# Designed miniproteins, single chains, part 73

Each design is a single chain, and the fold is of that chain. pLDDT is the mean over its residues in the fold that is shown.

## One batch from the design tools (miniprotein)

Design m2687
Fold by ESMFold2-Fast:
Structure m2687 (fold): chain A 100 residues (1-100)
Amino acid sequence: MKEEIEREVIDALAAMVYALLKKSGNKEDAERFKKIAERLLEENPDSPYAWLALGYAYYIEGKYEEAKKWFERAMQVAESRGDEKLLEEAKKLYEEIKKK
């Protein structure tokens, strides 16, 4: 339906933000894309990619406790949607932070 199509578009945009953060790795992009992810979450709080992008932005900033919190949220949303690949990706990022 229209509202679900709109939510899928938001999730696709969030996935692109996450991919760009993974490629750039710099703190200026982290701050910019963090704000974008926050806006996407206002439109669709059920977007696992938006939570993942937010967590990764905090990770780049060295804010590991905040990054863990958002990765846990990404895992919960991915699990509820049956997105096994995204769930595994979020778990891997969570485990990397636990090593720090």
Scores: mean pLDDT 80

Design m2688
Fold by ESMFold2-Fast:
Structure m2688 (fold): chain A 63 residues (1-63)
Amino acid sequence: MRYVATKAVKPTLDLEGQILDMLQLAGKPLSAAEIAEALGVPQSTVRRTLKELEKKGLVERVE
């Protein structure tokens, strides 16, 4: 399952901001595994953060 940024957001030092920045720069849907590898964080942490971002409407899950 892949994710895409739905809205441009100012980059922050927090994990949420790093994930959003990466998705915006990639310009394509990314999986939690790809984001985790690029940021050097556990995939489970990325999945949890993506779920929160999806609830905020900042990212959308695509297949």
Scores: mean pLDDT 74

Design m2689
Fold by ESMFold2-Fast:
Structure m2689 (fold): chain A 99 residues (1-99)
Amino acid sequence: GVAALLRRAIELLREALDILKEQGVVSDEELEEIEALLKKAEEALDAGRYEEAIANLEKALALLEKILRSSELPREVRLEIEELLGLAAIHLALARRFA
């Protein structure tokens, strides 16, 4: 269902954020903003507010994509993050269709 798609999107975006943090390419301000968006998405999801959850996750995805584009990363790390963000985008598109 929609809730399962959104939970998976949150997990994928968190994994991408954790990898970017480990690589040292995320500022404290960017980290705080993305973590706040993910928290708002979880709270909205738990309340059954799927449209609000999707909106916050789409904002988090866009910020992570921006960091990825502006960062110098090893090829293998870049490909892993691209796959995680791509899968998150697919889950969000499916959730939007069925919400």
Scores: mean pLDDT 91

Design m2690
Fold by ESMFold2-Fast:
Structure m2690 (fold): chain A 60 residues (1-60)
Amino acid sequence: SLLEQYKKDLEDAEKGIAELRRDLAAATPGSREEVILQVALNILEAMRDYLKSKIEELEK
């Protein structure tokens, strides 16, 4: 179902966020890597929030 797909995508997104946060903490301050990881983290956090909103709508 669409709900099951969104729940799986949310789990994957939260795992990805945790991995990116760890990698960002290890990145050299001011490096290109830090910028790329921060952008990726911002995108994935926005996706997580979107998925949470959609799951809440579908669980009504």
Scores: mean pLDDT 87

Design m2691
Fold by ESMFold2-Fast:
Structure m2691 (fold): chain A 65 residues (1-65)
Amino acid sequence: MPSEEEIEREIEASLYTMAASIYELAKDYKGAAEYYRKAAEALAPVDPEVAEELRELAKKYEEKA
């Protein structure tokens, strides 16, 4: 079973990813990039592969901002 800390990080990442999606739909690419980066930081110790995907998304949206 994942630790309580791991579960907390996964919840944080999910919330940040939802926020990023809302900013993306609003075409606020700076906001989307910021929250994808926060999601990646939260997930990095738990799921480094998904964290890298989120970092790539953040970079892509930073380039659009």
Scores: mean pLDDT 81

Design m2692
Fold by ESMFold2-Fast:
Structure m2692 (fold): chain A 79 residues (1-79)
Amino acid sequence: SNMERAEELVRRAREALEAGDYEEARRLAEEALKLAEKDSPVYVEALGILSVALYRLGDIEESRKAFLEAKKAQEKLKS
């Protein structure tokens, strides 16, 4: 399913982030966001990884946008 594929992409994105491959982490996280249900736990994780990867790549403003979107999605999960 798209959700299972999104979960695999998030796992791979996290591994890329841990390896210091920030471009690959960004690419995989963006692909996961296309497949994940909006405001799902997988969606929040993908945004978190994307925010960190963008920050490490020097894309500070896009990193902030991803971080704020992750916070909004996380609050919806708590509600």
Scores: mean pLDDT 88

Design m2694
Fold by ESMFold2-Fast:
Structure m2694 (fold): chain A 64 residues (1-64)
Amino acid sequence: SEEIIKRAKEVAEEALKKYKDDKEEQEKIKRLEERIIKLAKSEDPLDRAVAEVGVAVMESVLKS
């Protein structure tokens, strides 16, 4: 889903700004973004649902 991919990129960009001075967290964020995007591009509805949940969890953590 293009919407999930867009949300993943937006939340990853926000997270990278928040953890600007934390290289380890930046690497983790980039890996999570990559995994979510791969799942969101899947033809399997379950993979896309997992991607959407992953984005929602990241968004929730960053809004805390």
Scores: mean pLDDT 82

Design m2695
Fold by ESMFold2-Fast:
Structure m2695 (fold): chain A 64 residues (1-64)
Amino acid sequence: SELEELRRQYIEEGSAEGLYRMAAWVARKNGEPQSVIDELERRAEEYERRARELKKKIEELEKK
């Protein structure tokens, strides 16, 4: 169903956000260049935005 597909996508986007957040934290701890850390954080923010939009769609469908 559409709802099941959206929930799967939401989990995938949220997992990607978590991975990039963790990667940025590890890069910072290892003294990686700031440009590397910034790119990882930017990717995490993009996945967070996508997950947030998916969550809104899921909540609206669950109200019906």
Scores: mean pLDDT 86

Design m2696
Fold by ESMFold2-Fast:
Structure m2696 (fold): chain A 73 residues (1-73)
Amino acid sequence: AADAELDRLLEQLRAHGGLGETIASNLRNYRAAKAAGDEEAVARYRGSIDALVAHSPPEVQALADRAVALIDA
């Protein structure tokens, strides 16, 4: 269920255009890095996500924050 919810959030992010698609791509890479235990990649992708989210509309921020929370659970 959590993976299906995350995939839905990533599709909603992509629907918001280029910035949302870039955030979705970084979130997928962040999830993969966490699953692999690659702490350096985790830090890099999280930094990229946080920077992109800071410059995003509130609706994109909310989707990204929920996706991060699911990956971090």
Scores: mean pLDDT 86

Design m2697
Fold by ESMFold2-Fast:
Structure m2697 (fold): chain A 67 residues (1-67)
Amino acid sequence: MEIVKIVKEIIENTPSFEEALDAIAEKYPWAKPLVERIRSELKEMEKLGFPKDEIEEFRENALKALR
């Protein structure tokens, strides 16, 4: 329970999604492989020209996966 609250607090208090991922990976080393996968998928989506709403949905789903 506390880990989920800490992750949420990091996300709410960081100015960018990328900085939130960095903070999570630094605080929870076990999450580094997931963070790297999320970054790779996000970059690929942006490179392929996915709509903003689909990119935002991916971000929300990625944050849920880090629970």
Scores: mean pLDDT 69

Design m2698
Fold by ESMFold2-Fast:
Structure m2698 (fold): chain A 96 residues (1-96)
Amino acid sequence: MEIAREAAADLLVAGAEFSLALGEAAYAAGDLDRARAWYEEAIAEARAALELLPDHERARRLLAETLRNLARVYAAQGDEARAAALRAEADALLAE
């Protein structure tokens, strides 16, 4: 039971890392809409991994990093309130 959930969580984390990398590449290219789409996909995958394994440290750190990257996109688009909310969620994930 545990091994199957760990394998599924690891695949979701690998997918999230790939989506994050594509989002960072899009952001560097100035394609904010594409960056947002990839970051949202990475967040969904990281959250799914945490639903399978709530104490998955790698998934939690990856989710926090991706939320901060998504916050940069919203700040660049002028939505500082949403950017601040995303940063607060990321900080809460890494506190304790």
Scores: mean pLDDT 86

Design m2699
Fold by ESMFold2-Fast:
Structure m2699 (fold): chain A 74 residues (1-74)
Amino acid sequence: SPSRRERALRLIGEILRIIGDIIEKEKELEKLLAEGVPESHPEIQALKKEIEELKEELKKLLAELDALDKEPLK
């Protein structure tokens, strides 16, 4: 079975990946808005939804990391 350290490193890796995905989508959103695409445009709405879904996934991973921190070391 993976150690607590190995499980923590895996979660941290996933957290960093999700943060990277959020940053990329936020940059694309900012680019489209700077180019004059209205906030009501389907592409803007889709990006906002995807960013929100990624933020919810990030919250879940952070909660898993917090739960792991409360788990006794073997």
Scores: mean pLDDT 85

Design m2700
Fold by ESMFold2-Fast:
Structure m2700 (fold): chain A 55 residues (1-55)
Amino acid sequence: MEKVEKSLAQAREVLEQETDPRMRAALIALLEREARKLSPEERALVLQFVAEARA
């Protein structure tokens, strides 16, 4: 959990600074792919982050 939280914090910082829609979409897709390898609890956290980032 701690490692995932740290990764999501870094991803949030990158997304907030990244203005290129293509790069933002690529990072979001990468997070979704990585979430498939995580526990159900960690996956839910990542998917919620992705949904918020797309809104």
Scores: mean pLDDT 75

Design m2701
Fold by ESMFold2-Fast:
Structure m2701 (fold): chain A 78 residues (1-78)
Amino acid sequence: MSEEELKKAREYLKKAVESLHKAIDALNAGNADEAVKYATEARKYAEKASQIGEGPLKEFADAVARAAKNVEALAKSL
């Protein structure tokens, strides 16, 4: 993985974590529509990070993507 790829993967992962945090906050506030929106954004960024990343970075991105999918599913059930 190049320095440029590593920087890009970290940037996507940061956006994924930030969006996941917003999704959880929306879910706790009872705002299902906002929770779905932010969870979907978190999943997309985590998937992008996973496609570029390798090793532990990819594993962490995959974990964030799974968490985002779970939040999205839960929010859609509300």
Scores: mean pLDDT 86

Design m2702
Fold by ESMFold2-Fast:
Order: C-alpha cells, then sequence, then structure tokens
Structure m2702 (fold): chain A 75 residues (1-75)
C-alpha cells in the first residue's frame, strides 16, 4: 500500500470502531445508562485521537480529543 492508501485504511478502521462504539452508546442511553454511554464515547474518542496522532493527522487528533473532553463534561 502507498502511504495515502495506508492512511485511508487506518481512517476507515477508526471510523468503523467509532461506529460500533456509537451504536453501543445509543443502546445504553435508551436503557437509561447515560453515564456509561458517555464514558464509552469519551474512551472511543480518545482512542481515535491517539490513532490519528500516530498517522500524523494532527487536526483529526485534536478534533477527537475535543470531542472526548466535551463528552466527559456530560458525566
Amino acid sequence: LSEEQWREVEAALVDMDLAVTRIVAENLIKQGKTEEAYKLLAEGYRKAAERFREIGDVDGAEHYEKLAEETEKKL
């Protein structure tokens, strides 16, 4: 894979992981487990930020780090 293709694959894997995390979190919210849902989302966003940092996407990393912080404030 080229560097561009590798970054594309990594971004897709992050998106898939976040999609699963969001589905689980939405189900927790429907069950009244809002705190657990926000904690799960915050953890997912932090993992996404770390992965974007590893591939050199600083803007992507900062975006997800901010989402994690905002989500944690809802706990």
Scores: mean pLDDT 82

Design m2703
Fold by ESMFold2-Fast:
Structure m2703 (fold): chain A 71 residues (1-71)
Amino acid sequence: SLPLPLTPEQEKAALEAIRTANKVMEALDKAGYPDDEAVDKASEIGRKTYEALLNNDEDALKEIEKEVEKL
């Protein structure tokens, strides 16, 4: 669980990371990946997205987008 209270920036980043993780889950499910592998990959990409958003790391976000598009 995320620590509380969250700043507005942390809350926005967390929601965006969750949305990205859900897209990864759907892409991997469509590709026939097992649920446990899909969850692990979605969690990894979600965490990377959260960190990149908090750091305003545009290059990291672009690399994450490329990784998601390859799924």
Scores: mean pLDDT 81

Design m2704
Fold by ESMFold2-Fast:
Structure m2704 (fold): chain A 62 residues (1-62)
Amino acid sequence: SDEEALRRAQERGQRHMSSLSDEAVANVIADYHALRDDPDTRAGLLEALQRRAGLSEAEVEA
């Protein structure tokens, strides 16, 4: 399904974030905001941003 394909893409993005620049992290934050209609994938991406980039939820939502 399209939702499963998006989830797999986000899982790849989470793995990639461990070596990304600040610019690339900003692109992932933009993807997080675009995923309003998929709360499960959005929550996973938020957790990855918090754990791998050291961002708080408030910093991601800003």
Scores: mean pLDDT 67

Design m2705
Fold by ESMFold2-Fast:
Structure m2705 (fold): chain A 79 residues (1-79)
Amino acid sequence: MSENDIRAEELLALGKIYAWLGKKFVEKKDYKEAVELYTKAIELYKEAIKLAEDPKIKKEAEEALKEAEKNLAEAKEKL
């Protein structure tokens, strides 16, 4: 695993934490906070995609990005 792949996995993992927190704030109906958390997750996933040399890591980050973008759009509708 390259330095770039290690960093991409770290960014992907951190992005997943922010996305999970975003979901928790949606459950509390704190949509403004959820939007901010999903936005951070999206930024982290985009950086992971740029760094990832391993196609598996890149694909996982792309799938996570698509889900986070959908969740962001849904949270914004509720604002």
Scores: mean pLDDT 90

Design m2706
Fold by ESMFold2-Fast:
Structure m2706 (fold): chain A 76 residues (1-76)
Amino acid sequence: DTVTVTVELRAPTEEKAREAQRRAIAALEAAGVRVTDARIEREGDEFVVTIVAEGPADAVSAALLRVSEIARELGL
């Protein structure tokens, strides 16, 4: 029941993108999910945060809910 997920967050500034990446990785790792790749790329006037993670399906689901909360807290 190990799954791989790709998380994508879009931020209007590099500062917000870095904060979103930092908090999302922390949430994934706290849930027992392994982060296998993390990158920030500029796409036009936005910054795209891409995080690839793998772990048990239940842990991944819980972590994704927390990542959604983090995105909301950051106004993304």
Scores: mean pLDDT 88

Design m2707
Fold by ESMFold2-Fast:
Structure m2707 (fold): chain A 72 residues (1-72)
Amino acid sequence: SEAADVEAYVAAVERAVALLVEQGDRDAAIALLEEAIAALRGMRAASTDPATRALLEEQIARLEEKLAELRA
């Protein structure tokens, strides 16, 4: 399903970000989060399904919080 694909994508991004942070590559982690947020925003703008839009909004907020933490 589209919802499962979105959740799998976000989980993969979060795993990659955690590995980059662990390796000390914070700039790469920030860049990956920025790219992922942009991709999810594009998906949200294109989606007409209310449930999928709500999921995308939730995942965007989650990644934006993580991005803010890394920038602090």
Scores: mean pLDDT 88

Design m2708
Fold by ESMFold2-Fast:
Structure m2708 (fold): chain A 97 residues (1-97)
Amino acid sequence: MELLEKAIEKAREASQALDNGDYETAAKKFEEASQIAREGAEKYRGENPAVARALEATAQSFEDAAKYAKEGNKRQAAISLTAAYLNLVAAEIEREL
């Protein structure tokens, strides 16, 4: 999914900012990734509800990562980012079934 590739790129930028201690930039990029995942969920809601649910979970995990980044909690932000990637993989698997 081209939309998901954009979300992954924003998440990568957020991860790099997080590693550099730039929590403001990390939070912004996680919020951008969450918005892209929300748009994907809406697109699939009528066509493939399983993909939509996985993308909603992805968006929530990115929102959690943004919240923890704003708090300076690098560990929790990284855990939430990992959860977002796992939900993104689940969405791609559901799309191909």
Scores: mean pLDDT 85

Design m2709
Fold by ESMFold2-Fast:
Structure m2709 (fold): chain A 69 residues (1-69)
Amino acid sequence: SEGYSLIEEPLKKAEEAIKEEKFDEAEEYLKKAEELLELARPSLSEEEIEKYRKKIEELREKLEKKKKE
């Protein structure tokens, strides 16, 4: 099975927190995902780095939109 890296757990938690409107928790999980991505970068392909960067960006956009609505 694909997809259970150290980065994917905080991304999943961020998405759950956004859905539950727990904005502070979502922000902390997104920050953790960014930090873990930087630490894992030497062991990831460029495709994987772009995938995780894009997912973080999408979740940040969802968070900002949810705060305004």
Scores: mean pLDDT 80

Design m2710
Fold by ESMFold2-Fast:
Structure m2710 (fold): chain A 81 residues (1-81)
Amino acid sequence: MDERILGEAVLEAYEKNGREYSRQVAARMKLALEARKKGLTREEFEKYLKENIDKYTISDAELDRLIELGREARAEWEKAR
């Protein structure tokens, strides 16, 4: 699921570089997922990212949910071992 992949990337960013960096990763990845859902080409995606990255905010509640989703994804991966 796209949301689990997002959560896993956000958790990794959080563990390596802290909360504000993980928020930046979440924003960029969410914009990438929105662009994909809209069927944007690579060129359109680059424009969309540049135009929207400064406007796209991740709330603390949303960031916490993504970090928790990443922990769940990691736990499932470890359980499969």
Scores: mean pLDDT 77

Design m2711
Fold by ESMFold2-Fast:
Structure m2711 (fold): chain A 66 residues (1-66)
Amino acid sequence: SQDAIAEEAKRLLSEGVEAYRAGDRATARALFERALELVETLPESHPERETLRFMAESHLAALDAP
């Protein structure tokens, strides 16, 4: 279901944040990229799509900052 996809994306975002805090930037990037892929499969009408997309994109942008 779409809700299951949203829940999986949230799990991947949480795991990505944990990897980042542990200093594993490569794992964090892979998890954030996977979360973004899942979020993009959600319809525009899904209530969490825009928030989850913003979170994933923001985390990915932060990984490329010095």
Scores: mean pLDDT 87

Design m2712
Fold by ESMFold2-Fast:
Structure m2712 (fold): chain A 81 residues (1-81)
Amino acid sequence: MDLEQAAEEGIRQAEELEKQGNLEGAGLMYTLAADLYLQAGDPEKAKELAQRAIELYEKAGIKNGGYGEAQRILYRAQQLL
């Protein structure tokens, strides 16, 4: 299965959740997509998506495990650039 295709599906789900005002759900989906791009060898795209996830969690006032995971993915992506 193509990791990039799975990540793009996650991005579409995240965008729909954002439209619904579900910032936590959107942040989680962007975090998953970022991890998939990191596994696919695209750290620049992973960085972009992880930053977007962090911004959504911060706007929602949430600093849970999903927020921490997005930060870890961002750090890993930056180490590969």
Scores: mean pLDDT 86

Design m2713
Fold by ESMFold2-Fast:
Structure m2713 (fold): chain A 61 residues (1-61)
Amino acid sequence: DILEILREADKLAPHASRQELLRVIGLVLRAIGAMLDGDYETAQRDLEEARKLLEEIKKKA
């Protein structure tokens, strides 16, 4: 769920580095591109990677 990932990133933004936020955003953008191509497997994988990065940021906050 892209909206859930973006909301979590917004909540964690004050506690994350610029590099960490850019990584999450980059993965979300790639996932959107994959969805537009009908490649839902790649989109799901990229969104899962974004979730893992957000969990790592949350662990440090």
Scores: mean pLDDT 81

Design m2714
Fold by ESMFold2-Fast:
Structure m2714 (fold): chain A 72 residues (1-72)
Amino acid sequence: KKEEIEKIKNEALEKMREIVDSETDLFSIVQRLNKILVETKEKLKKIVSDEEANQIVRELAQEFLRLLAEKR
């Protein structure tokens, strides 16, 4: 179960890094990020509680903001 969570988190992080590297339009960045976060939450809810899934998604969103700020 923990290995499944880590895999889902890493897949989301890879997609987020691709957005940061390829997109320059903030609106497009936000749209693509929202899609990734929604898909990631749905995957997580299949293996963890809703509360834990929400916690992980918040942490991913914070990490994305950090990556975006450092790139810009």
Scores: mean pLDDT 79

Design m2715
Fold by ESMFold2-Fast:
Structure m2715 (fold): chain A 58 residues (1-58)
Amino acid sequence: FDEVREYAAKLGEEGKKEAGEEANKLLAEGASTDEILNYVYEKAQEVNDKVIEYRKEA
């Protein structure tokens, strides 16, 4: 249980770094706020999926 929490926290931090980097790239390319929000939302769902998968394997 605690290992799942720790893994989720690490994925969250890594996801923030990746999402921030990609959001900055999108901003530099002139992407709209909606495009950036959709990207961040999709990445949050991917993190949840990874946590669920890790839980099944742990």
Scores: mean pLDDT 71

Design m2716
Fold by ESMFold2-Fast:
Structure m2716 (fold): chain A 79 residues (1-79)
Amino acid sequence: SLRDRWVAYLEPDVAAAIAAGPEAARALGERLRQAGDVYDKEGDHETAAAFYEAAARAYEGAGDLEAARQSREKALTLA
């Protein structure tokens, strides 16, 4: 799916940010969430869901479990 393709495309960036540390992972999570919000607003729900899923993984790497939960909830709503 387009969602799976986007998640796979974003995975190396998420992994690199997590490896760089919690601050980098959180910053990437925020950027990915913001991109997801833009795609959702434009009606591209499948792409938005992929970005929210990637954001959740970045937030988990940062230890921000609440932000991760909220991003996953958004992704599930758009599935």
Scores: mean pLDDT 87

Design m2717
Fold by ESMFold2-Fast:
Structure m2717 (fold): chain A 80 residues (1-80)
Amino acid sequence: SEEERRRLWQEALDIHQEAVDILDKSKPTPEIKELKAKLDEELGAIYRALQAGDLPTARRHLEEAREILKKLKEVAEKNK
């Protein structure tokens, strides 16, 4: 549905914003940079899947993006 497409994209934007905020407040370690790069790849995959109307693929990449964000938060906290 169009409502689900909009919701999935908003969730992706929220993940992106959280990652940007973490990087702004974190030491720029190689591990943090690597996780951000992986997150950006997943966000790009979500965008492409949503443009193609492939909701199952978008959901899969969104779940991966959430896991990467979780790892990014954990790494950033340990490097304070």
Scores: mean pLDDT 87

Design m2718
Fold by ESMFold2-Fast:
Structure m2718 (fold): chain A 63 residues (1-63)
Amino acid sequence: SLSEKLLKDPKNLSEEEKKEIKEALEKEIEELKEELSKAKTISEEIGLKLRIIGLELDLELLE
C-alpha cells in the first residue's frame, strides 16, 4: 500500500463515489495511452508517459 498513515480508507468518499472516480481516471488513462501510441516526438512521448504515471498513482491513492 502507498500510505497506510495518510490514506488507509478515505472517509469522505463512499465506495460508489470511489468507483465513479476510478472509472473516470481509467478512461483518461486509456485515452492518454492511445495518444502515446501515436506520439511522433520524444517530447510528446515523455509528457504523455509522465501524465499516465501521475493518473495511475492517483488511482492507487483511492484504494
Scores: mean pLDDT 72

Design m2719
Fold by ESMFold2-Fast:
Structure m2719 (fold): chain A 65 residues (1-65)
Amino acid sequence: MELEEKQKRAIEEIRKAIPNVEEIRFVGDTIEIKLRNVTPTQYTADAIIAIGIGYEYGFSVRLID
């Protein structure tokens, strides 16, 4: 799979899995995600899902405020 296709699919899959995504972008080889204001429990759950999807496509995930 082409790198650009992997990046596009990773973003699409994260957006489908996590409705609370406010912002998502690539910074080098890392997916940076900003979540809307959510409870700590929801933040943790969303973070785990995002990291899992990123890992599946071979990318690191970083949550930002």
Scores: mean pLDDT 80

Design m2720
Fold by ESMFold2-Fast:
Structure m2720 (fold): chain A 62 residues (1-62)
Amino acid sequence: GIDISKAAFLSLNDEERIELIAEYISKKTGLDRETALKFARKEYEEAKSVLSREEIYDRLSR
């Protein structure tokens, strides 16, 4: 999962969270940052429509 505290994650804005998720995807998958950022943005926007920010963190911290 992402290596950041829940409090730190919740203190970020949407764009900062998307960038953090993109770095995590890039590290896990070997995808370049531009491709990882595209996937992170899509996943975050889809998740945000159905999940709270706390629930998004809980999913990513697994």
Scores: mean pLDDT 83

Design m2721
Fold by ESMFold2-Fast:
Order: structure tokens, then C-alpha cells, then sequence
Structure m2721 (fold): chain A 80 residues (1-80)
């Protein structure tokens, strides 16, 4: 898989996990899924790491839109 495609898929997956936190999924479950994704493709670690930060911030009261923006900005910084 090309690096750009891999990072964009990681962005989409991280955003889906953030949306699951809003829907009532446990933070621990979401963090486990993000960790699993990073282990399968270590190059996605910066995106999934930002996703973990974003998911925690949603639990702490940050808006889902702002949390998604964090992941999108990080992915953009990593793309050529």
C-alpha cells in the first residue's frame, strides 16, 4: 500500500474511533483498537497516536469536530 493511501486510511479509522467515543464506546476499547492498527502498520503510529490524544480529549469534554481536526492536521503534516 502506498504511504499516502495508508495514512489516509489510518486517518479515516482514527476518526471512526473518535466517533465511537461520542457514541458511548469506552476509551480503553478505542485506545486498544488504535494500538492494534499501529502495530499492523508502524508507519501509522503518528496518526493513531494523535487519534488516541483526540479520543481522550473528547472524553474530557472537547468537541468531536475539534478532535477530528487534530487527526486531519496531523495526517496532512505527514503527507508529501
Amino acid sequence: MEREELLRRAEEFAIEQIEKVEEGESLGSVLDELSRGAQEHPETLPVYGEGAVAARRVVEGESVEKAKERVRERTRELLE
Scores: mean pLDDT 83

Design m2722
Fold by ESMFold2-Fast:
Structure m2722 (fold): chain A 86 residues (1-86)
Amino acid sequence: SAALEAYARELAAEAAERVARYAEELGDREAAEAARALAEAIRAGDVEKAAEEEERLAELASKDPELLEKLREEIGRLQAEVKAYE
């Protein structure tokens, strides 16, 4: 449904914002910028920019085990919350 799609989009944007805050706490400015840009693109419905920033964030996380673990936690949480809404 359109309501579920809108809800999932907002949850994804909020997850990206939490990743950005965590990256700031780690001192990783590039990851924080990528995660914020991802959240903004998700909320704007800019699919191309969201994909670009997601790829950038994934690349940065692949080199930082703490950031990678945070991404895994947020993806797992997002999947669980979307399933609970359905």
Scores: mean pLDDT 84

Design m2723
Fold by ESMFold2-Fast:
Structure m2723 (fold): chain A 60 residues (1-60)
Amino acid sequence: MLEKVEQLKKEVKELMKSLSEEDKEIIEGMIGTAEGLVEAGKYELALRVLEEALEEAKKL
């Protein structure tokens, strides 16, 4: 689970490089939420949040 979280974080951060500063802030908020879920041991929810962040980054 943790390895999948790190993999998705890398993919989201890579897409963020082409986003505006305002759009980056939105996606960074989602990453922060996922990191909080990892700290709480809620890895499945963290993965869902990161998958949502990936989809949002693709739309922006």
Scores: mean pLDDT 80

Design m2724
Fold by ESMFold2-Fast:
Structure m2724 (fold): chain A 71 residues (1-71)
Amino acid sequence: SSVREEILRLIGRILRLIGEKLDLERELEELKKQDLSNPEIQKKIEELEEEIKRLEEEIKKLMEELRSLPE
């Protein structure tokens, strides 16, 4: 039972992180529609891309954790 509860918890957390990533990707796409010659916009794009990358690594880690649980 504890393993099943952990699986459901991990799935729920993964789905929430995917949602957060999608929100940031939408923000990134809106920024990319602006003048990319502006250093301020370029810096914000870099910061969002790094944040998206961190979320991707967190999702990957949780998916690996999920995969390591009993099948």
Scores: mean pLDDT 84

